# Designs tried in a protein design run: designed miniproteins, single chains, continued (2). Part 31

Each design is a single chain, and the fold is of that chain. pLDDT is the mean over its residues in the fold that is shown.

## One batch from the design tools (miniprotein)

Design m5045
Fold by ESMFold2-Fast:
Structure m5045 (fold): chain A 68 residues (1-68)
Amino acid sequence: SMEEEAEKILEKAKQSMEELYKKENLSETQLRNLVDTFALELRQDGFPEELVEKAKRELEEFAKKLHE
């Protein structure tokens, strides 16, 4: 389903973000840019807006935990 595919993409995005944060010491602005790019890519791939907004919020919360 699209929901399962979106969740799989989200988990890969979280893993990539964590790895980049550990290697590059990404700023809050850089983390926000990664979240925005992730959401844009999901929209371009034809995911429904409701799934895009849900996945975006989950990635934003993950990014906040990394920056704490």
Scores: mean pLDDT 84

Design m5046
Fold by ESMFold2-Fast:
Structure m5046 (fold): chain A 72 residues (1-72)
Amino acid sequence: SEEERKERLNKYREELQKLIDEAFAAGKSTREIVELIGDFIEKAKKEGLSPEELQELIDYAGQLVAEREAAR
């Protein structure tokens, strides 16, 4: 259902936010963080997320990275 899709996508968003926050806290470079995000997206693709769901995660990751970079 749409509700199940949204809930699943929200769990990926939470995992992605945690990944990004932990990487910034560890002092990772922007390049290293982008590579970690790429690995996360590749895993999500293999787990059966649609192109639309993957794009939503990519957009979300880009926004989070931009906000954290501005705060460095």
Scores: mean pLDDT 85

Design m5047
Fold by ESMFold2-Fast:
Structure m5047 (fold): chain A 77 residues (1-77)
Amino acid sequence: AEELLKEAEEAYEKGDYKKAVELAEKAVDAAAPFASLPKYQELIGKAAEIAVKALEKLGDFEGAREFQRRVQEKTAP
C-alpha cells in the first residue's frame, strides 16, 4: 500500500494525472481492509487526496466527487 501511494505521488509530480488516479485507487483498495487502523486510515486519506487533485487537473470534477464517495463506501464497516 505505501509503495502504491509513493508511485501515485510520483505520477502526479510528473503530470501523469491518469496514472496517479489509477495508482491511488490501488493504494486505497490495498489499505481498505485495514481502514480501522490509524496508519492505514492516514494512507487512504493521502491516496484519496492525490486522486482528487489529479482528477481536478484533468477537469473531471464529477469524477473527483465520485472517487471520494467510493472511498467512503470501501472504508466504512
Scores: mean pLDDT 78

Design m5048
Fold by ESMFold2-Fast:
Order: C-alpha cells, then structure tokens, then sequence
Structure m5048 (fold): chain A 78 residues (1-78)
C-alpha cells in the first residue's frame, strides 16, 4: 500500500534479479560448475521475477514470502 515502501522493495528485487543473472552467466561459462548450483541460481532468478510481479500487484504477503525464499537461495549459493 505505501508507495515509497513498494518502490524500495521493487528496486531491491531488480537488484537481486541482476545479480542472479550475472552469477548464472559465470556459472554457465565454467564447465566444472555443478548442475545443482545452476539450478539454484535459476530458481533465485525465477523467485526474483515472481517478487517483482507480486509487488506490481500490491500483494505484500506474497512479496514477503518470496523475499524470504530469495534470501535462502542466495545463502545456498555461498
């Protein structure tokens, strides 16, 4: 509902999407990368896209859940 909060969260989601896409390119360029790391990175990208859609729809509950999922996936990549 608050416009400023939604804009901040949307900017964060776009940043996560950008980082995920950059990491996916690096992982795919290295043939020694495990298929599991590629799959987790692709899920992070998909989760970030869904987060942007939830924020655009004003569905803050779904956005909160997707932000938590993106954080978990990011930690699995580290």
Amino acid sequence: MPIDELDVRRSFALMQLSVGEQELKKLKADPSTSPEKIAITERLIETSRQLIEALDAGDLKTADELEEEALKLSKELQ
Scores: mean pLDDT 79

Design m5049
Fold by ESMFold2-Fast:
Structure m5049 (fold): chain A 96 residues (1-96)
Amino acid sequence: SKEEELRKKVKPTPELKAFLEKVGITSDEVTLEELLGAIDRYIRDNNLLDKSKPGNVVDLKGTELGKLFGRDKIDLSDYDALVEAVKKHVEEIEEE
């Protein structure tokens, strides 16, 4: 289920790990919920929300998050698109 995926621990890629360290997350394993929370915090702390537009459109131009996702803008109300962008930068932890 989507809720179960949000609570499952994942390993960020080196590129995502570097971003996470800048937002204060130094753990080698994180949940998708923690990743989404870190992204929201980064957006708020850097004032990236476009207040001139209705909704939750974020301007990522020239940001590390924009470089990571390869996108100039994201819509935070498009949760599925945000999750898909994050999932490209995580690996599942295989228990041996």
Scores: mean pLDDT 74

Design m5050
Fold by ESMFold2-Fast:
Structure m5050 (fold): chain A 87 residues (1-87)
Amino acid sequence: SASQQQAAQAQADAIIEETRKKLEEIVEKYEEGKISKKEAIQLMTEEFGLGKQKLQQLQQQYGLPQLYEQALAELEKLVEEALERIE
């Protein structure tokens, strides 16, 4: 239903936004010299894995593969952009 799609989209958006904030914190720590590039890459990989797991759980709950694929692509883009910022 439209209501279920809206609820799923809101939860996907929340997962993406949480991951964005975590990646921003990692980039900030790296730029401040608090963590190494290797540690930053490891933490970004862990946050990607967690975000992907949450999106997979959302897919199991709502059964919306197109929403899952789009959200996963956005998550991958966020990680790629964060990795470029620490080059």
Scores: mean pLDDT 90

Design m5051
Fold by ESMFold2-Fast:
Structure m5051 (fold): chain A 76 residues (1-76)
Amino acid sequence: MVNKDVPVKIYLDGKEVFEVKSREDALEAYRKLIAEGKLTEEDRRLLIGHIVSLEATTPEQARAAREKAEAELEKL
């Protein structure tokens, strides 16, 4: 459940586009992928997972963070 400050890198057409270090970075990456029509379910899952890893240190926090992230992404 826990882990370290390891930023997730988002790739678009084989190029690194974002280094995701925060929830805001993850949301920005999501918006860009939608705008370019390149968002996949796998990318969505990776972004949610990274948001959870940034915000949660316990399994209970991880569940809450995941539900919140999924709800926010559904609105975008």
Scores: mean pLDDT 66

Design m5052
Fold by ESMFold2-Fast:
Structure m5052 (fold): chain A 57 residues (1-57)
Amino acid sequence: MVLDQLLQSSKELDLDPREVLESGIRSLQAQLEDSEGVDPAGVQAALETLQRVLEEL
């Protein structure tokens, strides 16, 4: 629990939020293309959420 919070804080300090979001979007897009072992509906919903956050940024 404490470790997860420290890792998240470290990422926020080292990386721009926009770059983190763009990286996440690219990763999710790659997962949608692969589709094997992935829930496409869940990945698509996450992608749309991240795109909205990036647009508001």
Scores: mean pLDDT 67

Design m5053
Fold by ESMFold2-Fast:
Order: C-alpha cells, then sequence, then structure tokens
Structure m5053 (fold): chain A 95 residues (1-95)
C-alpha cells in the first residue's frame, strides 16, 4: 500500500504526464499549421492547458499541506509548479 507521500507524488506525476502529452500534441499541430488564425487558437489552447495544469498542481499542493505530507513532497510539487509557470511565461511571449 503506497504511503500518503507516494500517493500524492503519483497524482502530481500523472497531472504532469497528462499536460506534457497535451503540450507535445499541440506543438506538433502548431508546427504543421499554416493558417495564422488557427495557429493563434492552438497557442491559446497551449496556454489554457498550462494554466489548468498549474491550478491542479496548486490544488494538490494545498491538499498535501493539509494532510501533512513530508517537506520533500511539498518541495517536489513546488518545483513542478515553478517549471510549469516558467513554460507558461515563455509561451505567452510567443503567442
Amino acid sequence: FPSLDELIKNIIDTVEKNYDGAVKNLDERIAKETDPEKKKKLYQTKIDVLETAIDNLRYYLELAKEYGVSQEIIDYINKRIEKAEADLKKYKEKA
């Protein structure tokens, strides 16, 4: 049976895997898209995916704090949030 730390980590890993997959799919579509309006919509979808992922990570961070998971897991979630926020900032500059 996984510990609470392992359970939360697995949830965070699943959230990241899901948005990384969505971003990769969108990047492939953006690279092939020649219509400027459709390309803008794909960039906006990519921004929306990252914003949703950040909201989900912040939600699980609050749950992790409430249930008293280890500082190691809190730090793990914070690093994932920081990375996603850095990616979001970079994508907003290109949109």
Scores: mean pLDDT 86

Design m5054
Fold by ESMFold2-Fast:
Structure m5054 (fold): chain A 65 residues (1-65)
Amino acid sequence: SEERERRRQEALERAKKLMEEAKDNPGVYLAFGKAYHELLIDPEKGEVTLEEAEARYRAQKAAAA
């Protein structure tokens, strides 16, 4: 459990930095989203899956067109 908590904290901090960078670079955001989701997956609660996160990103790009 300690390892999971530590990885979660590290992922959250890295997420904040990448969120700022990803504002102007959607590709970086998608790549990070996949890695982040794999670290913090919670199938019991049915949180956003990697596939769902990718679908949202693609829909966002389509809406921007």
Scores: mean pLDDT 56

Design m5055
Fold by ESMFold2-Fast:
Structure m5055 (fold): chain A 77 residues (1-77)
Amino acid sequence: AKAEFDAKVAAVEQAVSDRLLARVERHGPPTPEEVLAAARELAQGIIDAAKSTGDPELEKQAREEAEKLIEKVERDV
């Protein structure tokens, strides 16, 4: 369950990262709004990955980590 969750989270992180890097490479640095949108997308992906495992403890941990991620990005931009 956790290994499957970790793999799905890694896939979401890779997809979001690749899209942001392609955006930066072609159009210059992302705006704070674009960074926040990417963080929210990643956070939702983490939650969705946990839900797909059916493990309520992973779902709880995923929601807590998603919340921390958004808070950190909002503070840093």
Scores: mean pLDDT 78

Design m5056
Fold by ESMFold2-Fast:
Structure m5056 (fold): chain A 88 residues (1-88)
Amino acid sequence: SMKELKELLEKKLEELIAQQDRVLAEISKTASVEELQQMLQQLQQRKAQLEQQRSQTTDPEKLLLIEQQLKAIDHSIARLEEIIAKKS
């Protein structure tokens, strides 16, 4: 069911976010502010692409997957902005 799919995706999103946070913490130890800003721009570009895909999608399951990807990217953007601010 859509509810079961949503619950599974939310659990997988939490796991993915935790993994992404660990990866960003490691990258932050060696990356310059300029490199982190480039990563931020790439994530913002990917977000725009997913928002475009969402606007063209009518399939409820595909929309749910796009929404989960957008949530993951939004979390990474916010985390990366925090890291940049602390280094600046």
Scores: mean pLDDT 85

Design m5057
Fold by ESMFold2-Fast:
Structure m5057 (fold): chain A 63 residues (1-63)
Amino acid sequence: SRNDLIGRFLRVSTRLSDVADRLSDDERQRLANWAFLAAGGFLSERDLEGALRWAEEVLRRYS
């Protein structure tokens, strides 16, 4: 569901904040923007799926 995807994205986003110093400026800006849009309910389910995949991939690279 959309709410499940929002919750999953926000959890990954929180974990990425623990390694924020290792992210590029562009990655930090993209993450912040997507987290804001997701929390506000402004993203479609497709956008949330894409955002979650990207965030999980970034976390995997920097964990």
Scores: mean pLDDT 79

Design m5058
Fold by ESMFold2-Fast:
Structure m5058 (fold): chain A 62 residues (1-62)
Amino acid sequence: MAKEELYKAYAALAVERVKKGDLTQEELAAVASEKVKNGLLSGTERAAISTEVRKQLAAEGL
């Protein structure tokens, strides 16, 4: 559904940023934590996005 599609798109953009060197994996994790703290993401949403990011990074050899 649209919500899951948005999370996958968000994960893909995050992975692309890491691949380009715009963000480290540590910086990405910090940004995600800040978004949860600010109420922009729930803890469950962050966990789902983080799982997707890890899968995509692993597929890219990162």
Scores: mean pLDDT 73

Design m5059
Fold by ESMFold2-Fast:
Structure m5059 (fold): chain A 91 residues (1-91)
Amino acid sequence: MEEDNEIYKPTEKFKELLKKVGVKKDYLTRLEIMTALDELIQREKLIDWDKDPSLVDLRGTELGELFGVDKIDLSDYEALKERIDKVTEKV
């Protein structure tokens, strides 16, 4: 499937964040980016599992600075995809 096999190059800022979760590649699939993003969110404890596990609080985080937003809804895949597209280049 072409969509699942698209290759992206993260921007320098995003690549720095991805390195924190062990990403060593210069080019990543969307699935690899989504997996690394989930690991970053888990590592920083950005989800309030008791209140709303689909909402990620990015206030005061490097990820929030990168995306330019205070919160991300993980259930809104389309909005999340658009944010990732702004910090990656399709190859």
Scores: mean pLDDT 71

Design m5060
Fold by ESMFold2-Fast:
Parts: structure tokens; sequence; C-alpha cells
Structure m5060 (fold): chain A 89 residues (1-89)
């Protein structure tokens, strides 16, 4: 299911994906530095972050919201690390 959601976001132009990520990060109260770092990630990592942040914003449970936000951010970072490892092959 998550992979299908990422695939849908990957159909969007890069600029639309970045704008959506910026809006979600702003709604979550992220610092400008964190937003800049997210915008420098691969398109796939940005899509993963968007899914995590949307789930966090949809959560009515404050603890669950923090968990979903953190999970989305960690998945985005993980995808970026995997891409860098692949480049070294």
Amino acid sequence: MLDEEIAELLKLPEEELKERLRELAKKLGMSEEVVENLLSLSKEAQAAAIIGFERALASSDERQSVVLYTAGLLRAIGLEIDEEIEKKK
C-alpha cells in the first residue's frame, strides 16, 4: 500500500512534489533548515516523506502523529542512504 502511494506521487512533476513537501513541512512546524534538507532529497525520498507527513496530520492522537511524522522522515532518509549505496556499485 505505501509503495502504491509513493508510485502515485512519483507521477507528479518534481516542482509539484517539492511544493507539496514544503506545505506539509510548514504545517508540521518544521524549521527552514529541515525543509531545505528534505527538498535536497531524491524524488522517491521526498514522496515517502509526504506520505508520512500526511498521515501525521490526519492523526487525531498526538503520540501517533509524532510516530507517523518520525517514521516518514526516517523512511525518506533511509531511501536517500540506499540510493547513495547503489551509486557506489
Scores: mean pLDDT 68

Design m5061
Fold by ESMFold2-Fast:
Structure m5061 (fold): chain A 90 residues (1-90)
Amino acid sequence: SSVDSAIRVLRRAAELAKSEDPFDREVALTLAMITVAIGLREAERRGDKEKQEVFKKALDLVGKANESDDPEEQVRYLEEAAKLLEEYKK
C-alpha cells in the first residue's frame, strides 16, 4: 500500500539523514519529500479525505525537515512523519 511504502521510505530516510555525508542527507530529504507527495496525490485521486489529511500533515513535517539546517532536527521530523503514518495505519 502507499502508506506501507511511505512508512518504509520515511524510516529509511531518517536513518540515511543520520549520515555525516551532506549528500546522503540531501538524498534522504529528497526521497522523503517525493514519497510523501506521491502518497498525497494518490489519496487525492482516490477521494480519500482522511488519507489526504494524514499525508498533508506528513508533508508539512518533511517540509520542516527540509527547511532545517540542524541534522538532528531533520531526523526528528522524518521520524515524526513516519510515526504519524504508522498511527494512521492502526
Scores: mean pLDDT 87

Design m5062
Fold by ESMFold2-Fast:
Structure m5062 (fold): chain A 73 residues (1-73)
Amino acid sequence: MTLEEVEQEALEKFEKDIEANPDMSRDELERLAGRYIAEMERKLREAGYPDFEVARAVVRLGNRVDELIEKKV
């Protein structure tokens, strides 16, 4: 599994949860986003990715989920 695949999987899980739970508040969406980002970071660390690649993936996913949250509410 590539870093890009793990990042995309985390984003898709977040999008699916938003679609399944349309009544989520901003605070709930932000907590959910944080959980998926943390899961991605853990998986990448366990897979042996270096710190700088993990940090870049965290920033990219963070920006993408933040954009989705802003579009929702």
Scores: mean pLDDT 82

Design m5063
Fold by ESMFold2-Fast:
Structure m5063 (fold): chain A 91 residues (1-91)
Amino acid sequence: AGGSPAAVLGAVLALLGARAALRAATNKEALAKAIAAALAAAGALLLSKYNPVEGGRTAAEGGLLAAAAGVLAGSPLGAALGAAGAAAGAA
């Protein structure tokens, strides 16, 4: 298979959560965490092709960062998608 389905799903959800948080971010900390989440999720997509375990772990970290950014930005969608991405990546 071309990567782990769970890691790919986790990374996609983390990217969507990061995007929602970025759109809602009005403070520097939320913006920084949303950018970090987007980079981690992009890295997870790349890693999932070569190392599914590390890809899943990176997707979970990206999801947690996206959830934190969503909370800080006041984006329920960003928080929920980030949390879902973390759960999927951890699976």
Scores: mean pLDDT 78

Design m5064
Fold by ESMFold2-Fast:
Structure m5064 (fold): chain A 73 residues (1-73)
Amino acid sequence: MKKELYEEIKKLIEESNLPEELKELIILRLDEILETSSKEAFLSALKTIADYLESKGYTELAEKIRKLVEEAE
């Protein structure tokens, strides 16, 4: 479950129009959390990333991430 969700989120981030540095930062953070955290911590991190992206104007991307998180809960 976490690995499948990670791959879907990674694809969304990579296919987005985000700056490359921001894509790398988000993916690196998700890699760390995927390997070391509980499912709850991983889902919380995804929600935090979605909130951050929304605050930067990437509302559609944030909504897609939130939808995937809700489906995983």
Scores: mean pLDDT 80

Design m5065
Fold by ESMFold2-Fast:
Structure m5065 (fold): chain A 58 residues (1-58)
Amino acid sequence: SLADLIARRLVAAGASPATARRMAEAALQPGATLESIARELGLSPGTVRRLFARALAV
């Protein structure tokens, strides 16, 4: 699935498997923003932005 692909790239970017899966699922929700994902997972928006930037660049 697209979520599995995103999660694998997030793990390659340095996220734990559990965090990567949750971030990938949150990113696929309607209206998802980096801020909403960060709030949902209890992470800083900067951490979420960094991990997605690295995941998308690889």
Scores: mean pLDDT 84

Design m5066
Fold by ESMFold2-Fast:
Structure m5066 (fold): chain A 70 residues (1-70)
Amino acid sequence: SMEEEKKKRLEAIEKQKKYYDTVFDSERKAIDEAEKTLPEEDREGVEAARKNLDRQKKAFDEYYEKLKKQ
């Protein structure tokens, strides 16, 4: 049925989003670990990396929200 097809599609989209959520979590952890070993003068680079990652995650979240509404 159309309802079953819609449910399967949403489930597939959600599963893919969950995968990317784990990728973003992994990348954030890598940045956090790098910060522990970097000198204070390199902090701007760490903050820029976090901001870039947050921006990318927001774009992915918005993309998947739109995809679910189609």
Scores: mean pLDDT 82

Design m5067
Fold by ESMFold2-Fast:
Structure m5067 (fold): chain A 105 residues (1-105)
Amino acid sequence: MKLTKEFDAATAEELAEELIKLGPVERLVVKLTFATLEQALKAAKILIPIAEKYGGVVLALDDGTVTVVVEDITGEQAAEIVLAAGEAIKEFGGGPAKVEVTVKS
């Protein structure tokens, strides 16, 4: 099953709770957008350690986009990544983030 949702700093906790209930996640993609590449790089610096902990990758692009991709994780691990993304949005003034979750069937 594939789910697509939008979240911001205020709704990250609610989405994290939903991810815990979904169980095993085959693929998590979180896309954040910042006004500048400099802000995107600062956000990526926060997100890289948590993504790497779970075998994922973080890509920061010159358009201010940051994409986090992690595969074969638990719902709890997906929740940790979403909460870290919410914190980055709050700290660096990101717009609403998009999340795509592929649940293991």
Scores: mean pLDDT 85

Design m5068
Fold by ESMFold2-Fast:
Structure m5068 (fold): chain A 66 residues (1-66)
Amino acid sequence: SKEEIQKEALDLSIEIGIKLIQRGLAVMLNDEEEARKYDEEVRRLEEELKKLVDENPDDVPEILRP
């Protein structure tokens, strides 16, 4: 359903946001390995969100698009 797709898009968007904050903190702490880990996780999540949008363009709100 549209509601399920919107919920999935929202969950992915929130997870991306959290990972970006964690990445920023790792950079501030000069932890290059953790920063790289979060960069890779963000990339994976953005690809998942893009796939969801590409498969359901009318169901994902613009604000939740990558």
Scores: mean pLDDT 84

Design m5069
Fold by ESMFold2-Fast:
Parts: C-alpha cells; sequence; structure tokens
Structure m5069 (fold): chain A 65 residues (1-65)
C-alpha cells in the first residue's frame, strides 16, 4: 500500500494505492473541488498501480525475500 498526501484548496487529501486500485480519502467537510482534484489524481495513479504492484513483487523476491 502506498499513501500520498495532496493539498487542494487548503484541504488535505490522502490517496491510497493498493495492489490494483486507487482510492482517496477527503476530509468530511471537503468541497467538490477537492473531491474532483483527488479523483482525477487517483485516476492517473491507477495506470501506475500495475507498475507498482510488479515492483513490489520483484522487491520482495530479490531484497526482502
Amino acid sequence: TYTHTLVVDGQTVTITVNEESVTYTVPADASEEVKKAAEEFAKKLQDVVEILQEYKRLLEQLELE
């Protein structure tokens, strides 16, 4: 799991990437502008998720295994 912090309109958004999907968490009082920015960023990260998953597999076999 990878976590990234994003600040939009002064509000903090946490984006979490797991093995094959990207999700995001916004403050309870987050505006739609903040939600939209988080969603767009998460979508971009979805393309990277596959690379990250393969990278972690390689890492555990070569360095952590």
Scores: mean pLDDT 70

Design m5070
Fold by ESMFold2-Fast:
Structure m5070 (fold): chain A 71 residues (1-71)
Amino acid sequence: MPVIKLKNGKIVEQGTDDPRALAYAEEISFVNPKTPEQAKFIFEALGVESKIEGNKVIAVVDGTEIVVELS
């Protein structure tokens, strides 16, 4: 499964060129959430289910896994 990874509001890995998955990852990057709960709320606002795993938030958009990692 392709993966897009964000660390502290920056896209650090882009495993896909899917425009929808990229648009959602870029929106997360633009809003720059500081907590996993904030990242989850942004995904919910975009109509996407996400799960919190420790300091990470994971969502799947069109078969692409978007991983938001927060320090």
Scores: mean pLDDT 83

Design m5071
Fold by ESMFold2-Fast:
Parts: sequence; C-alpha cells; structure tokens
Structure m5071 (fold): chain A 99 residues (1-99)
Amino acid sequence: MSKVTVSPTTLTVAAGATGTADVTVSGDAKDGDAIVAYRVAADGSLVTIGGGVVVNGKGTLVFPALTAGASGVWDVGVAPADDGTRPVATGDKVTVTVT
C-alpha cells in the first residue's frame, strides 16, 4: 500500500479562501492517481473535500472556497485513477481551521 505524507499538517484559512497542502506519496502510487481529503460521517459514509493529482510521487491537495463546516481533522489518501483494484492509500492527517 502507498504511504501518504502531507505538509503542513495544520491549515488556518479564511472563509471562502483556498487552502493548499503539499502531498508526497511513496510505493505504488502512479501519475494521475487522485489525492483526496476525507472523513467518515456519523452514518458511515465518506465525506470528501479538496483534491489533487499525483505526478512523480508528489501533488498539491487544494481545498477550494472553504466554509466553516470544513473545519476539523481530515484524513489524506490517494485513490487509483486507472483500475480501481488498488486500495486507497492512507497516511497523514491535516487539521483545517476556517476563520
């Protein structure tokens, strides 16, 4: 399974602004794989915000137009773009504070 590292692990962003974090991925992640920030809702469903794309083991996770509801801890992972049979890679967490 690929390992995900995010920097910074803490973001403070004004409401309506875009936040960004750099992502490094090791292992079997391929160019074009999707970078996502996600958390599990109380009903067990996945909530996702932001996105990015892996290029040469790196990418930028972009959180566009953040609202107060986006505050909290988000898991960062990578989802395969090409075959769906590779597992979602997990790793770091990012804490988002919307002011």
Scores: mean pLDDT 73

Design m5072
Fold by ESMFold2-Fast:
Structure m5072 (fold): chain A 106 residues (1-106)
Amino acid sequence: MDEDIKRIAEVVKEAYPELFEEQLKEVKKLLPDASETIQLLISVARTVLETDAGGLLDILEKTLNSPEVVALLRELVDLIRELKKQGKSDEEIVKAAADYAKKWFS
């Protein structure tokens, strides 16, 4: 699981290096006590949402053959999108996403 998330983060960073680095810095600032895996996962989900790149998730599915991790990413993207529509702050959104991801790993 952790290795799959790291590989996904590497693919996303290669495709969108500046945007991914910006998202990762914000996530680390908002969730300093979260694990590296959770910080990377949320940064990937935020990068996917900002690029509107549905094709990126398809590339990740093919590259890693990790349908469970890609399903989690799709759910996190949908969650972040919904919370943004509700007018939630970035801090509330990333905290909710981290809590959701943590439940999925437990």
Scores: mean pLDDT 78

Design m5073
Fold by ESMFold2-Fast:
Structure m5073 (fold): chain A 76 residues (1-76)
Amino acid sequence: MRITITLDTRSEACQEILKKCEANEDAYIEPVGGREVKVYLRDTPAGREILEAILSNPDLVVEPVGENEYRVTPKA
């Protein structure tokens, strides 16, 4: 299944996740303007690893915005 994640590109934690996505052949990255990108992940072991890294990161707030869609921002 395809998972959609919107990342804030201005935080160091989100930049680390973005680098993992850039290295993954099953991830598609779409700039949406300013400080955000959308990442589309396939349900592969590498895609699941990226999702788990996002969900387990204590410096990130993960907000469900739809079915298999998440917004990820740095914790205040």
Scores: mean pLDDT 75

Design m5074
Fold by ESMFold2-Fast:
Structure m5074 (fold): chain A 88 residues (1-88)
Amino acid sequence: MELTEEQLEKKKKFDELTEEIRKEIIEEGRRRGMKEELIELIAENLAPPLALLKVSGEWSEERRRALEEALRRYLQTQKGISEEELER
């Protein structure tokens, strides 16, 4: 399938935003004194969906918070990460 120039630009923007958001999550996690393993897990799972919201034009504070809450619940229930490890 031939990607249009606009689709290629959106993909590049998505990749760039994903990396930017990932770096922001890592920096914030380190500032809070979180374990590197937990920081990487959060960054890998949260950065792409947040970048997708921004690229699709569906970004809002409410949707961002909903994704963060869903990931926190996922990490607690599916990955066995304690609530204490996710708190400041």
Scores: mean pLDDT 72

Design m5075
Fold by ESMFold2-Fast:
Structure m5075 (fold): chain A 97 residues (1-97)
Amino acid sequence: SSGKYMEELDKLVNEIEELAEKYRNGEISEEEFWARLDKIMLRIQALIQVASDKQIEYLIEKLKKLAEKFKDDPIAKKAFDTLIQSVKDQQQVVKKQ
């Protein structure tokens, strides 16, 4: 049962990577990329509400690796930097409650 949460995080990270790859390959527009990323971010925010600190740090590490992979694309880099910051900000909000 403890493995189900980590499996859901891995699925989200894979969806984000696939989305960035589609954008890099010109299969989707910048507007579509951001709109789809926003929907994924809502799912991430829901998971963070029930996540342990270790699970959130795992997600941040995975997102940092994606940011490095796509660093040569300025839009993808900004998207990943924004996601990482949003995860960190949400973690701080949850810790204060």
Scores: mean pLDDT 81

Design m5076
Fold by ESMFold2-Fast:
Structure m5076 (fold): chain A 86 residues (1-86)
Amino acid sequence: MSDSRKGYAGLAYGMTLTSISSAQSLIKTGKKEDIQNGLDNAEGGLLIAEDGIKYTKDDEESTKRLQDLAEKAKKVKEEAQKLLEK
């Protein structure tokens, strides 16, 4: 029971981290298409992190880690949105 929740939390963390890194790389290219893909990746990572938090209610450390990662994904999403304002 506990191991299954921790396994999913770890997967969610890894997937969100990869999505954020991919989004940052795409945004850095400055190409409109890449920035749009970066926005989509950051949004996907945010959703994965938020879903992961639902499975970590009994583990404050894992919850905190996923919350911090969700905040990072949100900031990357906001950056991409600002770049697409034109």
Scores: mean pLDDT 79

Design m5077
Fold by ESMFold2-Fast:
Structure m5077 (fold): chain A 90 residues (1-90)
Amino acid sequence: APPAEEIERAKALTLELLRTVLGMDDARLAEVEERLAGAKTIEELTRILARELARVLGVPEETVLALFRGKEPDPELLAILEAFEAEVLA
């Protein structure tokens, strides 16, 4: 299992990602931070992040989780994620 310090750093990075990359507002970030406070493992943290990404992208949570697990994504969903990545990196 990763050290507690790595989990806490991952939580901080998750909040920063949601704030800077996804443009999440302070009220929504506070809700996510509360849910992240309950996470004890990287898997729990990944599930919370996947839920927020799924909400922003308008796709099922299970689809985002499949990507994080290294499962080959649906081609339509891959195209949506590539378009999102292009907008974020521009």
Scores: mean pLDDT 68

Design m5078
Fold by ESMFold2-Fast:
Structure m5078 (fold): chain A 58 residues (1-58)
Amino acid sequence: MKKYKVPPGFEITTEKGKVYKEGEEFEVKDDEILEVKNLVTGEKVKVKGKDLEPFEVK
């Protein structure tokens, strides 16, 4: 699994309901559906783990 880091101003919730807060690292499968929440606007979008490539920990 690839590691990702929650970017500033966002929270990420897994399909299982686990919440990762700003700056936290997490691992997810490419096809897992995640909810990305903008903490400023409250807007939520659903994305697949593979679509988090820009937030991957190198």
Scores: mean pLDDT 75

Design m5079
Fold by ESMFold2-Fast:
Structure m5079 (fold): chain A 64 residues (1-64)
Amino acid sequence: SSQEILEATIRKLQAMADAVDQLLYARSVQKASDDEVAALSAELTEQLKRTVAEIDAELQNKLS
């Protein structure tokens, strides 16, 4: 249903927000190096790509 897609999207966006908080925590509190921040940023970018692909797949599946 459309509600299920919306709820799944909200959960994925919340996970993305948590990942951003983790990156900010690593930089500001744990004094992560530039290399460590770059690695976390790459992980966040891949998580974003995966989230977008999952949303697209759910929309494709529900519209077919």
Scores: mean pLDDT 75

Design m5080
Fold by ESMFold2-Fast:
Structure m5080 (fold): chain A 88 residues (1-88)
Amino acid sequence: KKEKIIELAIELENLRRELLGQPPLSEEEKEEIAEALSKVPEEEAAQQVADLARLLAEAARASDLPEEKKEELVKRAEEIAREAEKIR
């Protein structure tokens, strides 16, 4: 489901930004992600989201963030990976 993959990719990018202490995606930036992914085959897009989510989970574990925040980000990233894998 294309819409679901785009939603997961937006959530993943917001998680990456949160890990870096950056503000969440603007509406314009969300549209850019949706447009880019609309041109990628569903299976490939889902695989990329799953792979990136797992990398972000590892990055969160290795970060200097407070323990509670690390655990939150890891759980969110792992959830995104699981949802993306189910689409395949």
Scores: mean pLDDT 83

